# Ledger of designs, part 13: designed miniproteins, single chains, continued (5)

Each design is a single chain, and the fold is of that chain. pLDDT is the mean over its residues in the fold that is shown.

## One batch from the design tools (miniprotein)

Design m16419
Fold by ESMFold2-Fast:
Structure m16419 (fold): chain A 64 residues (1-64)
Amino acid sequence: GPALSAEELERLRRELEEKHRRILREVVGLDEEKVEERIEVVRYTAEKLIEIGEEIDRELEERR
């Protein structure tokens, strides 16, 4: 498809987070407070993984 705008990407992210919350409630059976904690952890972890990936990519470029 066409390139997504930042607004569309944020909308999709919110929609995916809502779907993830539903899975945590319906499949995993977590309480609302635990669901929110889990979403926060997942979001933080994802941001950290992206940063680590960027650093690894930079190191690989510096090496050869």
Scores: mean pLDDT 74

Design m16420
Fold by ESMFold2-Fast:
Structure m16420 (fold): chain A 89 residues (1-89)
Amino acid sequence: MFVYDDDELLDSLLAALRGLPDRALYSPPENYPSIADILKVIIDEMLRLGVLSEEEAQKLIDQIDEHVDDPRVLARIAEELLRKLEAAR
């Protein structure tokens, strides 16, 4: 496993997360599972980078799985992930 530009990856994740709350809140319901999948990919990458603990990652994934049809929960999780990434800068 080779990741030499962790800062570049963090910038890419930050850009994605900044758009996700609005995407979750203003997208049609057909897009919620896709947004949930994007959030799970971001959580996995943040866990690999050490930005999230295993406990934090599991809690967030659990909330996504329970509330995939709730755009407010998806938006809140995106905002929480964004705060975590900004704190890592």
Scores: mean pLDDT 79

Design m16421
Fold by ESMFold2-Fast:
Structure m16421 (fold): chain A 97 residues (1-97)
Amino acid sequence: VRELVELARRQVEAVLTAAERLAEAAANADPAEQERLAEARREHEELVKRLREEPEKVRKEILEELEKEGASEEEKRVALAALEGIIEEKPVPEPAP
């Protein structure tokens, strides 16, 4: 139960972290490395696209698994909120001053 909620939460964090790391690496990379980073970015975009194209299917699978394990309504809500964050293309947060 908590593992599925944690996975959804980590997926949002991974999306934000990956975007930040790819931008940082691309700025400092040589041309060959930039091409590899572009491929990694495309793979990441494909994953995000899958979540956007089949959000109902992904939500259903998560809800069914959580229900099977007796998850609370709050745990279900957290998992769905994490997926929604990815689907909505949240911008990378600025570092605190």
Scores: mean pLDDT 61

Design m16422
Fold by ESMFold2-Fast:
Structure m16422 (fold): chain A 80 residues (1-80)
Amino acid sequence: AKEKLDELLEEILEAIENNDYNKLLESLQKIIDLVESNKDEEVRKYALEKLEEALEYAKKLGREDMAKLLEDAIKYIKSL
C-alpha cells in the first residue's frame, strides 16, 4: 500500500509541474481508491500529509484549478 501510494504521490507532483490536470485527477482517484480499500489509519494519515504538501506546491506554482481539486480530495479523504 505505502509503495503504491508513494508512486501515485510522485505522479501527482509531476502532474502539477507539467500542469497536467487529467493526470492529477487520475492519480487522485487512485489514491482515494487505495485509502478506501486499505482501511489503515497510518496509510490515510500519510496520504493526507503528502496531499497537503502537493496542495502547497500547486498554490506556489499558481495552479488554481489543481489546488481546488487537491482541496476537494483532501476533504473527502478526511471524511473517511
Scores: mean pLDDT 84

Design m16423
Fold by ESMFold2-Fast:
Structure m16423 (fold): chain A 75 residues (1-75)
Amino acid sequence: SMLLKVLVKVARGEDLSAEEEELLQTTPVEDLVKQSREVAKKEGILPDALLEKIANYFQSKGWLAKAEEIRQYIL
């Protein structure tokens, strides 16, 4: 899916297009967490490490509430 491709780019620290940023901004946090766990599993990385990268990306964009919501899923 397009969301999985976007999450792989975030995991790799790659720049997102405007359309990819909009997809991240509009996707519910629960769906982001679910899909990020699938990406982490396939890419062989720790799920919490990917969630931290996603939260940091949101923080860098000024999406502070969404970043904090993602962080609630990190143990």
Scores: mean pLDDT 84

Design m16424
Fold by ESMFold2-Fast:
Structure m16424 (fold): chain A 74 residues (1-74)
Amino acid sequence: MPSLEELEQEALRHLAEMLFRDLSDAELARKAGEALRLTTEALRRDPSLSEEQKEARIARIRATLAALLAERRA
């Protein structure tokens, strides 16, 4: 079964692809930032995760969004 980290990355990537497909690059960047903020807030409120685990997951989510934005702009 996929790990929680893998599920978070996959869900965020799928949502970004689905929601952002028809947006301009500027709108895509703005909405990606909003999605990152909301996901970060949700992760920081999870009492089952350590601070180290939260920061590691946030870093991976950031990397996934950065990759999607780079692909879109290329």
Scores: mean pLDDT 69

Design m16425
Fold by ESMFold2-Fast:
Structure m16425 (fold): chain A 83 residues (1-83)
Amino acid sequence: SELEELEKYFKEKMEELDRLIRASSRDAAVQQRLYEVLLETVKKYKELKENNELSKEKIDELIEEARRRIEEILAAAGLALPA
């Protein structure tokens, strides 16, 4: 179904962010702050799903917001996003 395709798409995007976080820093405190961004992203995703508002566009917006926040946290720690 379309919903199952959107759920798979979100999962794949979240796995990409998880790999990015793991590659960015070995510091446990920095990683904890970065994973808090992923937890908030999952919360927002669940709210969209429960309200029947889930779409590829809204998933892309959530992932872009999460990526921006990750970049800001890394920059504040003197780190860059891995290539």
Scores: mean pLDDT 84

Design m16426
Fold by ESMFold2-Fast:
Structure m16426 (fold): chain A 76 residues (1-76)
Amino acid sequence: MLSEEELKEVRLEIEVTVGMALIAVGVEKALPQTTLSESLKEKLLEQLKEGIETARKIGDEELAKEAEEAKALLES
């Protein structure tokens, strides 16, 4: 079981990953002739997958859902 301070740090890391994925999706939609690099997309998907599992382990279902939605948008 993590301390309250450790839980805040873990949540922040997942939130940052979600934010980065949403920015990447927004850029791709704003610039339709530009594609995200496959390596960047794969790295973000891997980090989101790890974030979803971590959020579920700490009982943060809202954060897990947010990360799942970001992953779904990036997988298009």
Scores: mean pLDDT 76

Design m16427
Fold by ESMFold2-Fast:
Structure m16427 (fold): chain A 66 residues (1-66)
Amino acid sequence: SKLEEAIREEAKKLGATEEQVEAVLEAAKEYKLTIDQALQALRMSVRSGASPEESRAYAEYVKKNL
């Protein structure tokens, strides 16, 4: 839940959509992202106005490259 708390707190500050938050949280659990990796995926999603599917792709990108 510490990961979920961190993501939801950052999402509120960034104005992330609930769909972006849910996609990043689901992908973070599936890909076993660290809190820092999940936060990077969320920030990328918000910055680009990403769809849920695009937000998931950012999470996969972060897992492979960061």
Scores: mean pLDDT 87

Design m16428
Fold by ESMFold2-Fast:
Structure m16428 (fold): chain A 98 residues (1-98)
Amino acid sequence: MTTYTSEKEALKAFLEQLRKWAEARRAAGENPEVSDELIKAFDEALKLIDAGESPVDVLERLIEKMRELREKADGATRGVLDSLIRYFEKKLEELKKK
């Protein structure tokens, strides 16, 4: 069983890893425009969690932002974003069941 606090900490840790991944992509020159927007989106999500926003609200905002970025992404980056969107949608459904 997970508490609300442990769910927030798990999401925060995952977002920190995604932010590092996005920074690595940016440094490698991988779809720089989308990579910059991803870094900002993950930074905003981390700030919202620290401000006391629910994991549900944070995930809904991330899913929306990633869908916007998907439209601007190249084919390879779009595939990665599709996978991340599915992962976040699954997590959102799991959290909403509680």
Scores: mean pLDDT 79

Design m16429
Fold by ESMFold2-Fast:
Structure m16429 (fold): chain A 65 residues (1-65)
Amino acid sequence: SVSKEVGDELYVVGLAIEAGVSVIEIKGKKVTIGYDPDSKKQQEAAKELKKKLEEMGYEVTLVAK
């Protein structure tokens, strides 16, 4: 088990790795996710991750890298 704050951040990073996208920044409940704009697969994965994180109470911004 992990502490709430550290566990929340590590969980978000783990979901991004599983989705094949990158976490650019985490500021409390604000998360910035980076994806390859030339990859339809990464673009769809980023949108799916955004939906999941928003359901968990995060504010998600997607950025093309």
Scores: mean pLDDT 77

Design m16430
Fold by ESMFold2-Fast:
Structure m16430 (fold): chain A 82 residues (1-82)
Amino acid sequence: SSIIEEIQRLKDGLIDYLSTVYGLPREVAEQQIDDVIAAIQRFEDAKAANTGFTPEEYEEIVAKLKEDIEQLKKILEEFEKE
């Protein structure tokens, strides 16, 4: 999954961000990110099995996830500049 691969690339930066900005222990931040990755994997498995949502609804959810990842990249870029 391109979405999961992108989040995995951002994982260390996300852990640093969540720990620094929100005061989360690094292990808790890592678990939250892993939970999101697992949720996306379950969603992709459901899409591949053609269950739950319509193909159109799956495409809308994927588009929103991609937009959320782009927004998250911007947040991390601003954090890394500080």
Scores: mean pLDDT 77

Design m16431
Fold by ESMFold2-Fast:
Structure m16431 (fold): chain A 92 residues (1-92)
Amino acid sequence: GSLAEKVANMVKELVESHGGKVTVEVSGDSIKIEAENLSEKGKEVIRHFAGSARAGGGKVELEEEGDKVVLEASGIGPIGLTAAALAVIGEK
């Protein structure tokens, strides 16, 4: 699997550990995360990932509706993906 697939699945596992259900789709360096029945901590994980991915040069769209979140991210390089992953696991 690609780095994007590994990062997307890591975010999925971390979010689901706080409650909720997450579906991830990866195509090249593009990631789509659809999440439902989220806790506030689950939403914070996705928000932190989105912010870090955007800061890393990616194009990120984040839509929140109650306990549902859809994130679409593209154009994130390997360094940006790694930085975003580290941000959501509580490392700098």
Scores: mean pLDDT 80

Design m16432
Fold by ESMFold2-Fast:
Structure m16432 (fold): chain A 73 residues (1-73)
Amino acid sequence: SESEKIIKELKERIEKASKIADVNEGVRELQQVALEAEKLYKEGKISQEQLDELLKEIEEVYKALLEKKAAAA
């Protein structure tokens, strides 16, 4: 479905953000993906379940990036 294609693209962006060497850039990309996901949900392009799944994945990657930054300091 169209929503599944959207979700796949957003998940690929989250994965790419996790691999950005600059943690601040990675966090900024995650914030942009979260805003896009919420916008798509508001427009009826994705379901509440799909939004919740994306936000959960974003939270896990965000936590990992912050831990990586703390360990490098």
Scores: mean pLDDT 84

Design m16433
Fold by ESMFold2-Fast:
Structure m16433 (fold): chain A 60 residues (1-60)
Amino acid sequence: AEIDLTALLEGWAPGLRSGDVDLGAALADTSLSPEEVRAILRRMTPRPAEAVIDAVAALF
């Protein structure tokens, strides 16, 4: 489950590998609300399952 989530996030955030976007730092940034995280994940392709979206939002 966790590895699938990481692969999905990395897949649609290609800038992570170039160092343009630090996803770990971005996720730790309190400027992102749980509602914004849910909205972003629901718009992404491939779209994660709702349970995965809930788990990620719970990290905020």
Scores: mean pLDDT 56

Design m16434
Fold by ESMFold2-Fast:
Structure m16434 (fold): chain A 68 residues (1-68)
Amino acid sequence: MEEEFNKLLEELSKKSGLSKESIRNFILTMLEASPAMQEALIELFSRETGVSRELILKALETLKRLLE
């Protein structure tokens, strides 16, 4: 599970040009946000970095499972 999340962070980092730490902090911010704010943040990140919404959502869901 943690290894899967790290692989997702590496893929997101490579596609966005941002560090793994920045991506991790972004996903943590989304986890604590309201549903409306999560949608806005995902849309903004996808538009600015070119990363797919599906990949961002997969990383968020993986992190939720790790924090359970």
Scores: mean pLDDT 79

Design m16435
Fold by ESMFold2-Fast:
Structure m16435 (fold): chain A 80 residues (1-80)
Amino acid sequence: EEISRELLARWAAYQAAYEVLLSHGYDEETARKAARAIALTDDLDEAVKLITEQFGLPEDVAREAAEAALKARDEVRRSI
């Protein structure tokens, strides 16, 4: 079902972004909020803008987290 696959893709994106943010030393609350925001965006540049503007993260960290999230999302989507 499309909805179930999309939920799994978004969850994979969330987990990937969350792990990247934790590896950079952000606390669990900040990492969860930022990772969730990244997982809900479809575009890399949009995710980077959102994270830098709302969470004040450096652009390089935001891009790394967003790239990891989009890669994980696309891996789940390719399993279709």
Scores: mean pLDDT 80

Design m16436
Fold by ESMFold2-Fast:
Structure m16436 (fold): chain A 65 residues (1-65)
Amino acid sequence: SSEARRSAAREYLNAGDKAFNQRKYQEAIAIYQNVIDLFPEEKDLQAEAKQQIAKAQQRLALEKA
C-alpha cells in the first residue's frame, strides 16, 4: 500500500538522521539516497532527503577544510 511504502521511506529518513547525528555523514548521504532511488512517488520525502544530503555534504566539506 502507499501507506506502507511511505512508512518504509520514513524509516530510511530516520536511519539517515541517526547516522547524521553520529557525524557519519557519508553513511547518512548513502541512506538518504535510498529514499530518492527507492521511493520516486514520495515527492515530499524525496525533497526532505535531498535537503538532508545537502546538509551532510556541507558538514563533510567543513571537516575537510
Scores: mean pLDDT 87

Design m16437
Fold by ESMFold2-Fast:
Structure m16437 (fold): chain A 58 residues (1-58)
Amino acid sequence: SMDSELGRKGGREAAERAGVSEEDAEKIAKGSGNIAQFLGAEAGTRLGEAEAREAAEE
């Protein structure tokens, strides 16, 4: 769905900005897309941003 695609993209971009590994970036993008499908693109993207920060050890 469009929401899933937008959430996946948002999560991926957040992971790339945070310097997360490719493996972790893919997991974050997938999780963001899944949440976005049920809760909307903004919620999925915010989850991805939080996961990216944790993975980057900020």
Scores: mean pLDDT 77

Design m16438
Fold by ESMFold2-Fast:
Parts: sequence; C-alpha cells; structure tokens
Structure m16438 (fold): chain A 91 residues (1-91)
Amino acid sequence: MSPIEREILELEIEVGLALIAAGVGMPELAVEQLRRAAELARRILEEYGDELTPEQRERLRALLEEALALAREIGAPEELLEEFEELLSRL
C-alpha cells in the first residue's frame, strides 16, 4: 500500500468511527473523531496535494462531504465546519 493510500484509509476509518459514535448517541466522541479526520485530510493535502490522482481527489471529496454533513447534523463547533469547508475548497 502506498503512503497516500494508507493515509486515505486512515481518514476513511476516522470518518467511519465518527458515524458510529454519532449513531450510538456519543456526539462528543464523534466531534473528536471528526477533528482527527480534519487533521488527517489537511496532512494529505499539504504533503501529497500535487500528487493526488483524480480518483484519490474524488475519494477525499466524498469523505470530506460526508464528514461535513455529519458535523452539521450533530451540531459540531463552527470552527470544525469551517475547517471541512476550507479543505473541500482545496479539492
């Protein structure tokens, strides 16, 4: 597995964990997992942004859109919503 593919997989795991946490009534845990997802996405874009394939960009966009939708649904802090919106603007 390439370093980029591994980091995208880690992002998928964090978004998935946030969805599970929200689904079982743990919104504070979901927010913490979404914060980790935002940090992972930022690292991917900063380290590999110019190297991302169109398929990888679309996968990242889908993950970030899902994370932002969840963050809005659970009433996450505004700064976290703004962070996901900024990350999406870079794709």
Scores: mean pLDDT 88

Design m16439
Fold by ESMFold2-Fast:
Structure m16439 (fold): chain A 88 residues (1-88)
Amino acid sequence: SEIEKKEKEAALDVQILAGVAAIVNAVAKTVEKKNHKPEEAKKFREEQFKKLGEVSGLDVETIEKLLDPKFEEELIKKKVEEIRKKAE
């Protein structure tokens, strides 16, 4: 059924977004733990976020904003509302 296929795709999008947010936070914590020099820390973060963008299909700007828990919550809520609207 087309409806079931779209529901699975939308659920996958939400899971990918949550997973990306978790990885973004893990990258930030890794940078803190490693006590990298500010320039090295920034380069490492930028490289990881670029790779994450390639895998997830999200813009690097969106990935950087996922460091903010409120932005993550708003994006997930928006995706959940999109799923709900498609189910109606």
Scores: mean pLDDT 71

Design m16440
Fold by ESMFold2-Fast:
Parts: structure tokens; C-alpha cells; sequence
Structure m16440 (fold): chain A 69 residues (1-69)
């Protein structure tokens, strides 16, 4: 559901604020596995790439965006 996707997005943003790289990666992987609302997920991932991110998170986002294209 959209509500579930929005909660996952909020959780990933909170994990980023807390510096919890493992929680960020887990949340992003769960978003990709849902395979729903791909336009909303893509927009969120593109917004994240504009931030100062750990290299592992950035690499994951690049692969995820390629998969959504």
C-alpha cells in the first residue's frame, strides 16, 4: 500500500539522520522488494542521491535506480 511505502521512506530517512547505514540499506532493500508504487520509490531514491551519503548507500541507490529504469 502507499501508506506502507510512506512509512518505509520515513524509516529510511530517520536511519540516515541517525547514521545507521545498515538500517538505511535494509529499508531501501525492502522498498525495492515490494515492487509497488515504482514512481514514488524512484522519486525518493533520486532525492536521496542529492544528499551527502556513505559510499555503500550511494552504490546501492545507483543499482536500484538502474533496476527501476
Amino acid sequence: SMEEVEKMIASAEKALEEGDEVAVLSGLQELMELDVHKDLVKAFLEKLLARDLPERVRAFLERALAELD
Scores: mean pLDDT 78

Design m16441
Fold by ESMFold2-Fast:
Structure m16441 (fold): chain A 71 residues (1-71)
Amino acid sequence: SMDEELIREAQERAAEAQEVIAKYGITSPESKEALRRLLAELRELLSKIKDPEYKERIEAAIADAEELLKQ
C-alpha cells in the first residue's frame, strides 16, 4: 500500500539523520539541522498516511526526534 511505502521513506529519512548524529554528535549544529529537517519530512509524510496504526508509528518517530532536539 501507499502507507507502507511512506513508512519505508520515513525509516530511510530517520536513518540518514542518525548517520549525521553519529558523525557529528547529538549536540552539533549539523545534527540539530538534520533533526529539524527530519521533523519537517515526518510531518509531511504523516499528512499523507491514512491508516491509524501507521500514523501512530510516524507520531512516535516525531516525538523521538523532538526529544533529541532538546539535547
Scores: mean pLDDT 87

Design m16442
Fold by ESMFold2-Fast:
Order: structure tokens, then sequence, then C-alpha cells
Structure m16442 (fold): chain A 100 residues (1-100)
């Protein structure tokens, strides 16, 4: 139904906004560099594209990343945050390539 599809879109958008907020928090706390934030912005653009191609997989990637970032920021784990961004970006790029 259109209602079920809209619910998935709203969930995906909410997760992307959560990731944006978490990346801003990490940057303001000095836990990531400007280069890491640029990788995060590339990831957000890619996740947004993936919503139109495979919304369920985009939601899974975004949900996993949001949960990891929240915990890593709480623990002030700078290395873990960088690794989580890089792993999510790699997975998103691999998914985009499969959906060409």
Amino acid sequence: SKAEEQKKINKAIGLILSIIGLLEEARLKGLISEEDEEKGRELIKLLTKLINKDIEEAIKLADDLAKKLQELIKNKDSKGIKEAIEEALKKAKELEEKLK
C-alpha cells in the first residue's frame, strides 16, 4: 500500500537526519576531523540515492550506522567513529554498484 511505502520513506529520512546530527555532534566534540565529516557527507548523499533503489537495504545500513555512532560518540571512541563511517561508506558503494 502507499501508506506502507510512505512509512518506509519516513523511517529512512528519519535515520539519515539522525546520522547527520550524530556526525555534527562528533565534529563539535572534536572526535572526528573535517576529512571524516566529508566522508560522512558523501555517505549521506549515497544513502539518499539508495532510498530510491533499495529502501529496505538503505534502512538497514542507516539504522546500523546510527546505532554504532550513538554508542561510539557516548564512549568518545574517535577511531571507532572513523572506522564505522568508512565501513558504512564501503557497504553503501558496494550496494550502489550491485544496483547499476
Scores: mean pLDDT 88

Design m16443
Fold by ESMFold2-Fast:
Structure m16443 (fold): chain A 117 residues (1-117)
Amino acid sequence: SDLLQEAKEFVDNSRSTVLWLLEEMRRSRSPERALELGRKAAGTIRQTTDAVVEAMRALSPEDARQLADHFLDQLERVIEEARRVEERPHAREGGRLVIRAAEEAGRRVREELERIE
């Protein structure tokens, strides 16, 4: 469906933004700046999750599962990159915020999947 394609494109664009913010955190070498960027990335994840959940409720069950699977796959990629960023002392707190936001996003989407059946 058009809504499914638009939602997937929105997820992909949001992932690109989050990955860019994670790279900026890695490069910043400032704990304060890294935390600011981490909060922004976590906010982007939360906003994207709200949009994904709303789209899932408007989609057919089959399309909702496809969107959820796509989003969960993108969240795993974000978590992997955030863990690499977290290993740097200046970016540890910012990286942890991103990991926590992505884990919470995954939990919310899995709960929404359970409402479909």
Scores: mean pLDDT 91

Design m16444
Fold by ESMFold2-Fast:
Structure m16444 (fold): chain A 80 residues (1-80)
Amino acid sequence: SPLEKKADELAEEAEKHDRQGNYLEAVKLYSEAAVLYAQAGKPMKAVAYILRATALAIEADSEEGLKIVQEALKKVNEIL
């Protein structure tokens, strides 16, 4: 589906940012990918990327990152 393809692209971009140490951007992109996976009917991938974004925000000690994850989790929960 177009949504799953877009989610895959965002997840790949997030992994690149994560590897480069751009943690806040990676958290944003993982969170966006999770919402798109939920919309594409891929709940396991949606949950996996929310967990990855959460872990990364915690490791980065990013309050802004945690806020982004909380908003994405709310959207995922409303879709699933």
Scores: mean pLDDT 88

Design m16445
Fold by ESMFold2-Fast:
Structure m16445 (fold): chain A 64 residues (1-64)
Amino acid sequence: MRELEERMRELAREMIRRGVPASEIVKELVEKFGISEATARRIVRETGLDLSPEEAAALPRPAA
């Protein structure tokens, strides 16, 4: 199961780097891996916290 979560994090990182909205990333993770929406949101959150400064700078800023 740990390997599956690592694969999901890799996919989430790639989608974030391409500027895909978090809502669409959550949807893709749920559809591809059959996980709960809560788990998908956790993966996206953890991926955002693990981004390098350069990767984070490539993301669009959240609207205020």
Scores: mean pLDDT 70

Design m16446
Fold by ESMFold2-Fast:
Structure m16446 (fold): chain A 67 residues (1-67)
Amino acid sequence: MPVDAETARLVVGNAAAGSPLDAAQVEALVREIVERLAGAPIETAAAEAIKALRDAGYDATDPRGRL
């Protein structure tokens, strides 16, 4: 399958690194992305994950917790 829950969780987790999101909030975003993008290529899923995070107001561009 092009996008699974584990891949989506990794993408969302990396994008949300350093944000105030807890594990439950990350799981909610993973679920939404997987449901919306089931069957989509991983590149499309990654772009939509980043878009969804920004639309929700989460800016997490610090990959090593430099906040």
Scores: mean pLDDT 60

Design m16447
Fold by ESMFold2-Fast:
Structure m16447 (fold): chain A 85 residues (1-85)
Amino acid sequence: KKKEEVKQAIVDLARRIQEAIDAGMSVEEIKALVKTELERLKKLFPEFQDLIDESIKKIDEAKTPQQIADIFTEFSNKILEKANE
């Protein structure tokens, strides 16, 4: 059941990031959005806190919307791998 919940949360956040990029939001606005949602995800799934904290750090260093999307894709793959165990 928790596997389905975390997978759905990741899918929903990925969609929201893409919508923000497509809407032409600034890099700083997208960073704020993603970091806020990752902090919420960390509260819901504390078993993933190390991966979430690493992702937040990488997002802070991102300079383009595409870099944020790429960082989130790597993070999503790691979370989904761990959730399938």
Scores: mean pLDDT 82

Design m16448
Fold by ESMFold2-Fast:
Structure m16448 (fold): chain A 80 residues (1-80)
Amino acid sequence: MLSEEAEKKFQYILERAEESIRKAKELLDDEKTLERVFNNILEAAKTQIETIGKEMGLSQEEIDKMIEELEARVEELKKE
């Protein structure tokens, strides 16, 4: 179980990534450019999760699980 603080920080990262992906889809029509932008958003969010997880003393398994949840959410947004 994540602490309330860790959960809030994780949720914030997810919400920012989701907002960035939705804006990219709204503003960009080129599929190749969209894929590059999506990959950049995902990579930045992964780095943020790893940084926060390590600072909060989370296990690598907990960090990996958060990254998996982020990746799953990004894949769902790509399909919209």
Scores: mean pLDDT 80

Design m16449
Fold by ESMFold2-Fast:
Structure m16449 (fold): chain A 102 residues (1-102)
Amino acid sequence: NPMDEFYKGLVALAKKDLEKAREYFAKAAKSDDPYVQFMLALMVNEKTVESVKESDLPYVAAVLKGIAEGRESGWLRDRALALLRKYFPDDAEVQAFLASLE
């Protein structure tokens, strides 16, 4: 089931497990299934990032890092990276992650 890793990612977010959320969304991002790509696209949107509470930003960062590292190229990765650069410019962990991808 191509949605299994995506659902595991959502469960990890509900449990506030940032490390597992990042891992599962990275695995989901490797899927070429159009429905998985559509669901991930809803998460890599400026309106979605802007609508979350400040306390929920670490979960958004974990999802975006997972999606970005799950693929070596493509629009989904590019959008995730752009959101990380735009919304987390002062986050040392996010900046270190972006530097690791070069």
Scores: mean pLDDT 81

Design m16450
Fold by ESMFold2-Fast:
Structure m16450 (fold): chain A 61 residues (1-61)
Amino acid sequence: MKKVITEKMKKVTEIHQLIAKLPPELRPEALEIVREGLKNNDLDGTLQKLRELLAEYEKKQ
């Protein structure tokens, strides 16, 4: 694969991994973040928001 395509695939994989780490109760919020990010073609913003959501969840553990 070309480097540009490979980089985007890595980001998509990271998005899936972040969603998988969230409990079922937070997945609707995570899916809304993904939907909004795809609508705006903003994978980096989607990753940032998902990382923030996961970090906030982990701080409450």
Scores: mean pLDDT 77

Design m16451
Fold by ESMFold2-Fast:
Structure m16451 (fold): chain A 89 residues (1-89)
Amino acid sequence: VEEELEEARERVEEIRRLAEEYLANSTESPAEVTEEDKKLFLEKTRELAELLELPEEEKEKLLEELEKNFNDKKKSFEILVEAFLRRLE
């Protein structure tokens, strides 16, 4: 039980770090978003979803929402945070 809780905490911490890193990158990123930035964003999202151990259905929905909102980095961050909270429930 204790080992399982420690692993869960490490994953949550890693996910939080990725979310913070994403927000920091948004601040430093140029105002103009390129297709390359979109690909990197979606790639990081897939990695985050795998760390969250999200079901395939939830992963697909997450990617769809982020792709729709990729120009709005604040909204994208909000979507990622919501996914974290679902994992913690």
Scores: mean pLDDT 63

Design m16452
Fold by ESMFold2-Fast:
Structure m16452 (fold): chain A 55 residues (1-55)
Amino acid sequence: GHMSAAEARALVRWEVARAREEGLDPRAIRLKTSSSASEEERAILRAALEEVLAE
């Protein structure tokens, strides 16, 4: 896909902020991706989630 690491971090940071606002565990959030998302795109999103949660 065309998703960069920077774009993935921005998306994940927004999803983590939403989860925290709703009182949910941010480590348990499901990132929204298309049903046709590539394995590479999903791997980038998972790495971004780990980086954002470490902040």
Scores: mean pLDDT 70

Design m16453
Fold by ESMFold2-Fast:
Structure m16453 (fold): chain A 77 residues (1-77)
Amino acid sequence: SREAEQARLRALLDEFNRRFGTAFTDDTPVAELLAAMGYRPEDYPELADKTLGDVIYRGDARQRAILETALRLALSR
Protein backbone atom coordinates (compact mmCIF):
# COMPACT_ATOMS: atom_id res chain seq x y z
CA SER A 1 0.00 0.00 0.00
CA ARG A 2 0.99 3.67 -0.34
CA GLU A 3 1.11 4.02 3.46
CA ALA A 4 3.44 1.00 3.75
CA GLU A 5 5.70 2.42 1.00
CA GLN A 6 5.85 5.79 2.80
CA ALA A 7 6.62 4.12 6.16
CA ARG A 8 9.46 2.05 4.63
CA LEU A 9 10.99 5.11 2.95
CA ARG A 10 10.88 7.13 6.21
CA ALA A 11 12.52 4.22 8.08
CA LEU A 12 15.25 3.87 5.43
CA LEU A 13 15.94 7.64 5.49
CA ASP A 14 16.15 7.60 9.31
CA GLU A 15 18.62 4.68 9.13
CA PHE A 16 20.70 6.49 6.48
CA ASN A 17 20.82 9.66 8.62
CA ARG A 18 21.83 7.59 11.68
CA ARG A 19 24.59 5.61 9.91
CA PHE A 20 26.13 8.46 7.89
CA GLY A 21 25.58 11.37 10.29
CA THR A 22 23.36 13.27 7.83
CA ALA A 23 20.16 15.23 8.58
CA PHE A 24 18.07 14.83 5.44
CA THR A 25 14.44 16.01 5.74
CA ASP A 26 11.29 16.21 3.58
CA ASP A 27 12.63 19.51 2.18
CA THR A 28 15.97 18.03 1.04
CA PRO A 29 16.41 17.76 -2.75
CA VAL A 30 16.53 14.09 -3.81
CA ALA A 31 19.68 14.97 -5.80
CA GLU A 32 21.53 15.67 -2.50
CA LEU A 33 20.59 12.26 -1.05
CA LEU A 34 21.48 10.48 -4.32
CA ALA A 35 24.90 12.17 -4.37
CA ALA A 36 25.47 11.32 -0.68
CA MET A 37 24.72 7.65 -1.52
CA GLY A 38 27.30 7.74 -4.34
CA TYR A 39 24.83 7.93 -7.23
CA ARG A 40 24.80 10.40 -10.10
CA PRO A 41 21.54 12.43 -9.87
CA GLU A 42 21.49 12.78 -13.68
CA ASP A 43 20.95 8.99 -13.90
CA TYR A 44 17.61 9.50 -12.05
CA PRO A 45 15.79 12.19 -14.08
CA GLU A 46 12.36 11.16 -12.67
CA LEU A 47 13.58 12.21 -9.18
CA ALA A 48 16.28 14.85 -9.79
CA ASP A 49 14.04 17.95 -9.59
CA LYS A 50 12.05 16.72 -6.55
CA THR A 51 12.40 16.95 -2.78
CA LEU A 52 12.28 13.84 -0.59
CA GLY A 53 8.79 14.90 0.56
CA ASP A 54 7.66 15.26 -3.07
CA VAL A 55 8.62 11.61 -3.71
CA ILE A 56 7.43 10.11 -0.40
CA TYR A 57 4.07 11.91 -0.04
CA ARG A 58 3.18 13.16 -3.55
CA GLY A 59 5.08 10.81 -5.88
CA ASP A 60 3.80 7.71 -7.62
CA ALA A 61 4.64 4.09 -6.73
CA ARG A 62 7.40 3.93 -9.37
CA GLN A 63 9.19 7.00 -7.98
CA ARG A 64 8.99 5.60 -4.43
CA ALA A 65 10.25 2.19 -5.65
CA ILE A 66 13.29 3.79 -7.35
CA LEU A 67 14.18 5.72 -4.18
CA GLU A 68 13.62 2.63 -1.95
CA THR A 69 15.86 0.48 -4.18
CA ALA A 70 18.65 3.10 -4.15
CA LEU A 71 18.46 3.45 -0.33
CA ARG A 72 18.42 -0.32 0.27
CA LEU A 73 21.44 -0.81 -2.00
CA ALA A 74 23.37 2.02 -0.26
CA LEU A 75 22.54 0.60 3.20
CA SER A 76 23.65 -2.95 2.18
CA ARG A 77 27.27 -1.84 1.49
Scores: mean pLDDT 87

Design m16454
Fold by ESMFold2-Fast:
Structure m16454 (fold): chain A 97 residues (1-97)
Amino acid sequence: DEQLQRDLEDLLRNADLESLARAYISGRYALRVAKKKGDTKTAALLEKFLAAVRERIRALLRAQGLSEAEIEAFFARLEAETERLLEELERKKKEAE
């Protein structure tokens, strides 16, 4: 759904770095859930959304004078936080079932 993607991109335009980082982590988590459910339409939209979030974060960090190495370290930290969230979800799911 291109309309949903455009609406999400508009929301990102005025987002600060903290909000973009949260959106990235939440989007990565949502993408894993969509793929597990076989929801290919939602997965495709989330992949496009995450690409837009990544480019927005890179643009903001470059504008702040961060090096490419610092930007990559920032994304590595976000990926680690996403994995931590996924492990926590699977743990809670096992405890609830």
Scores: mean pLDDT 77

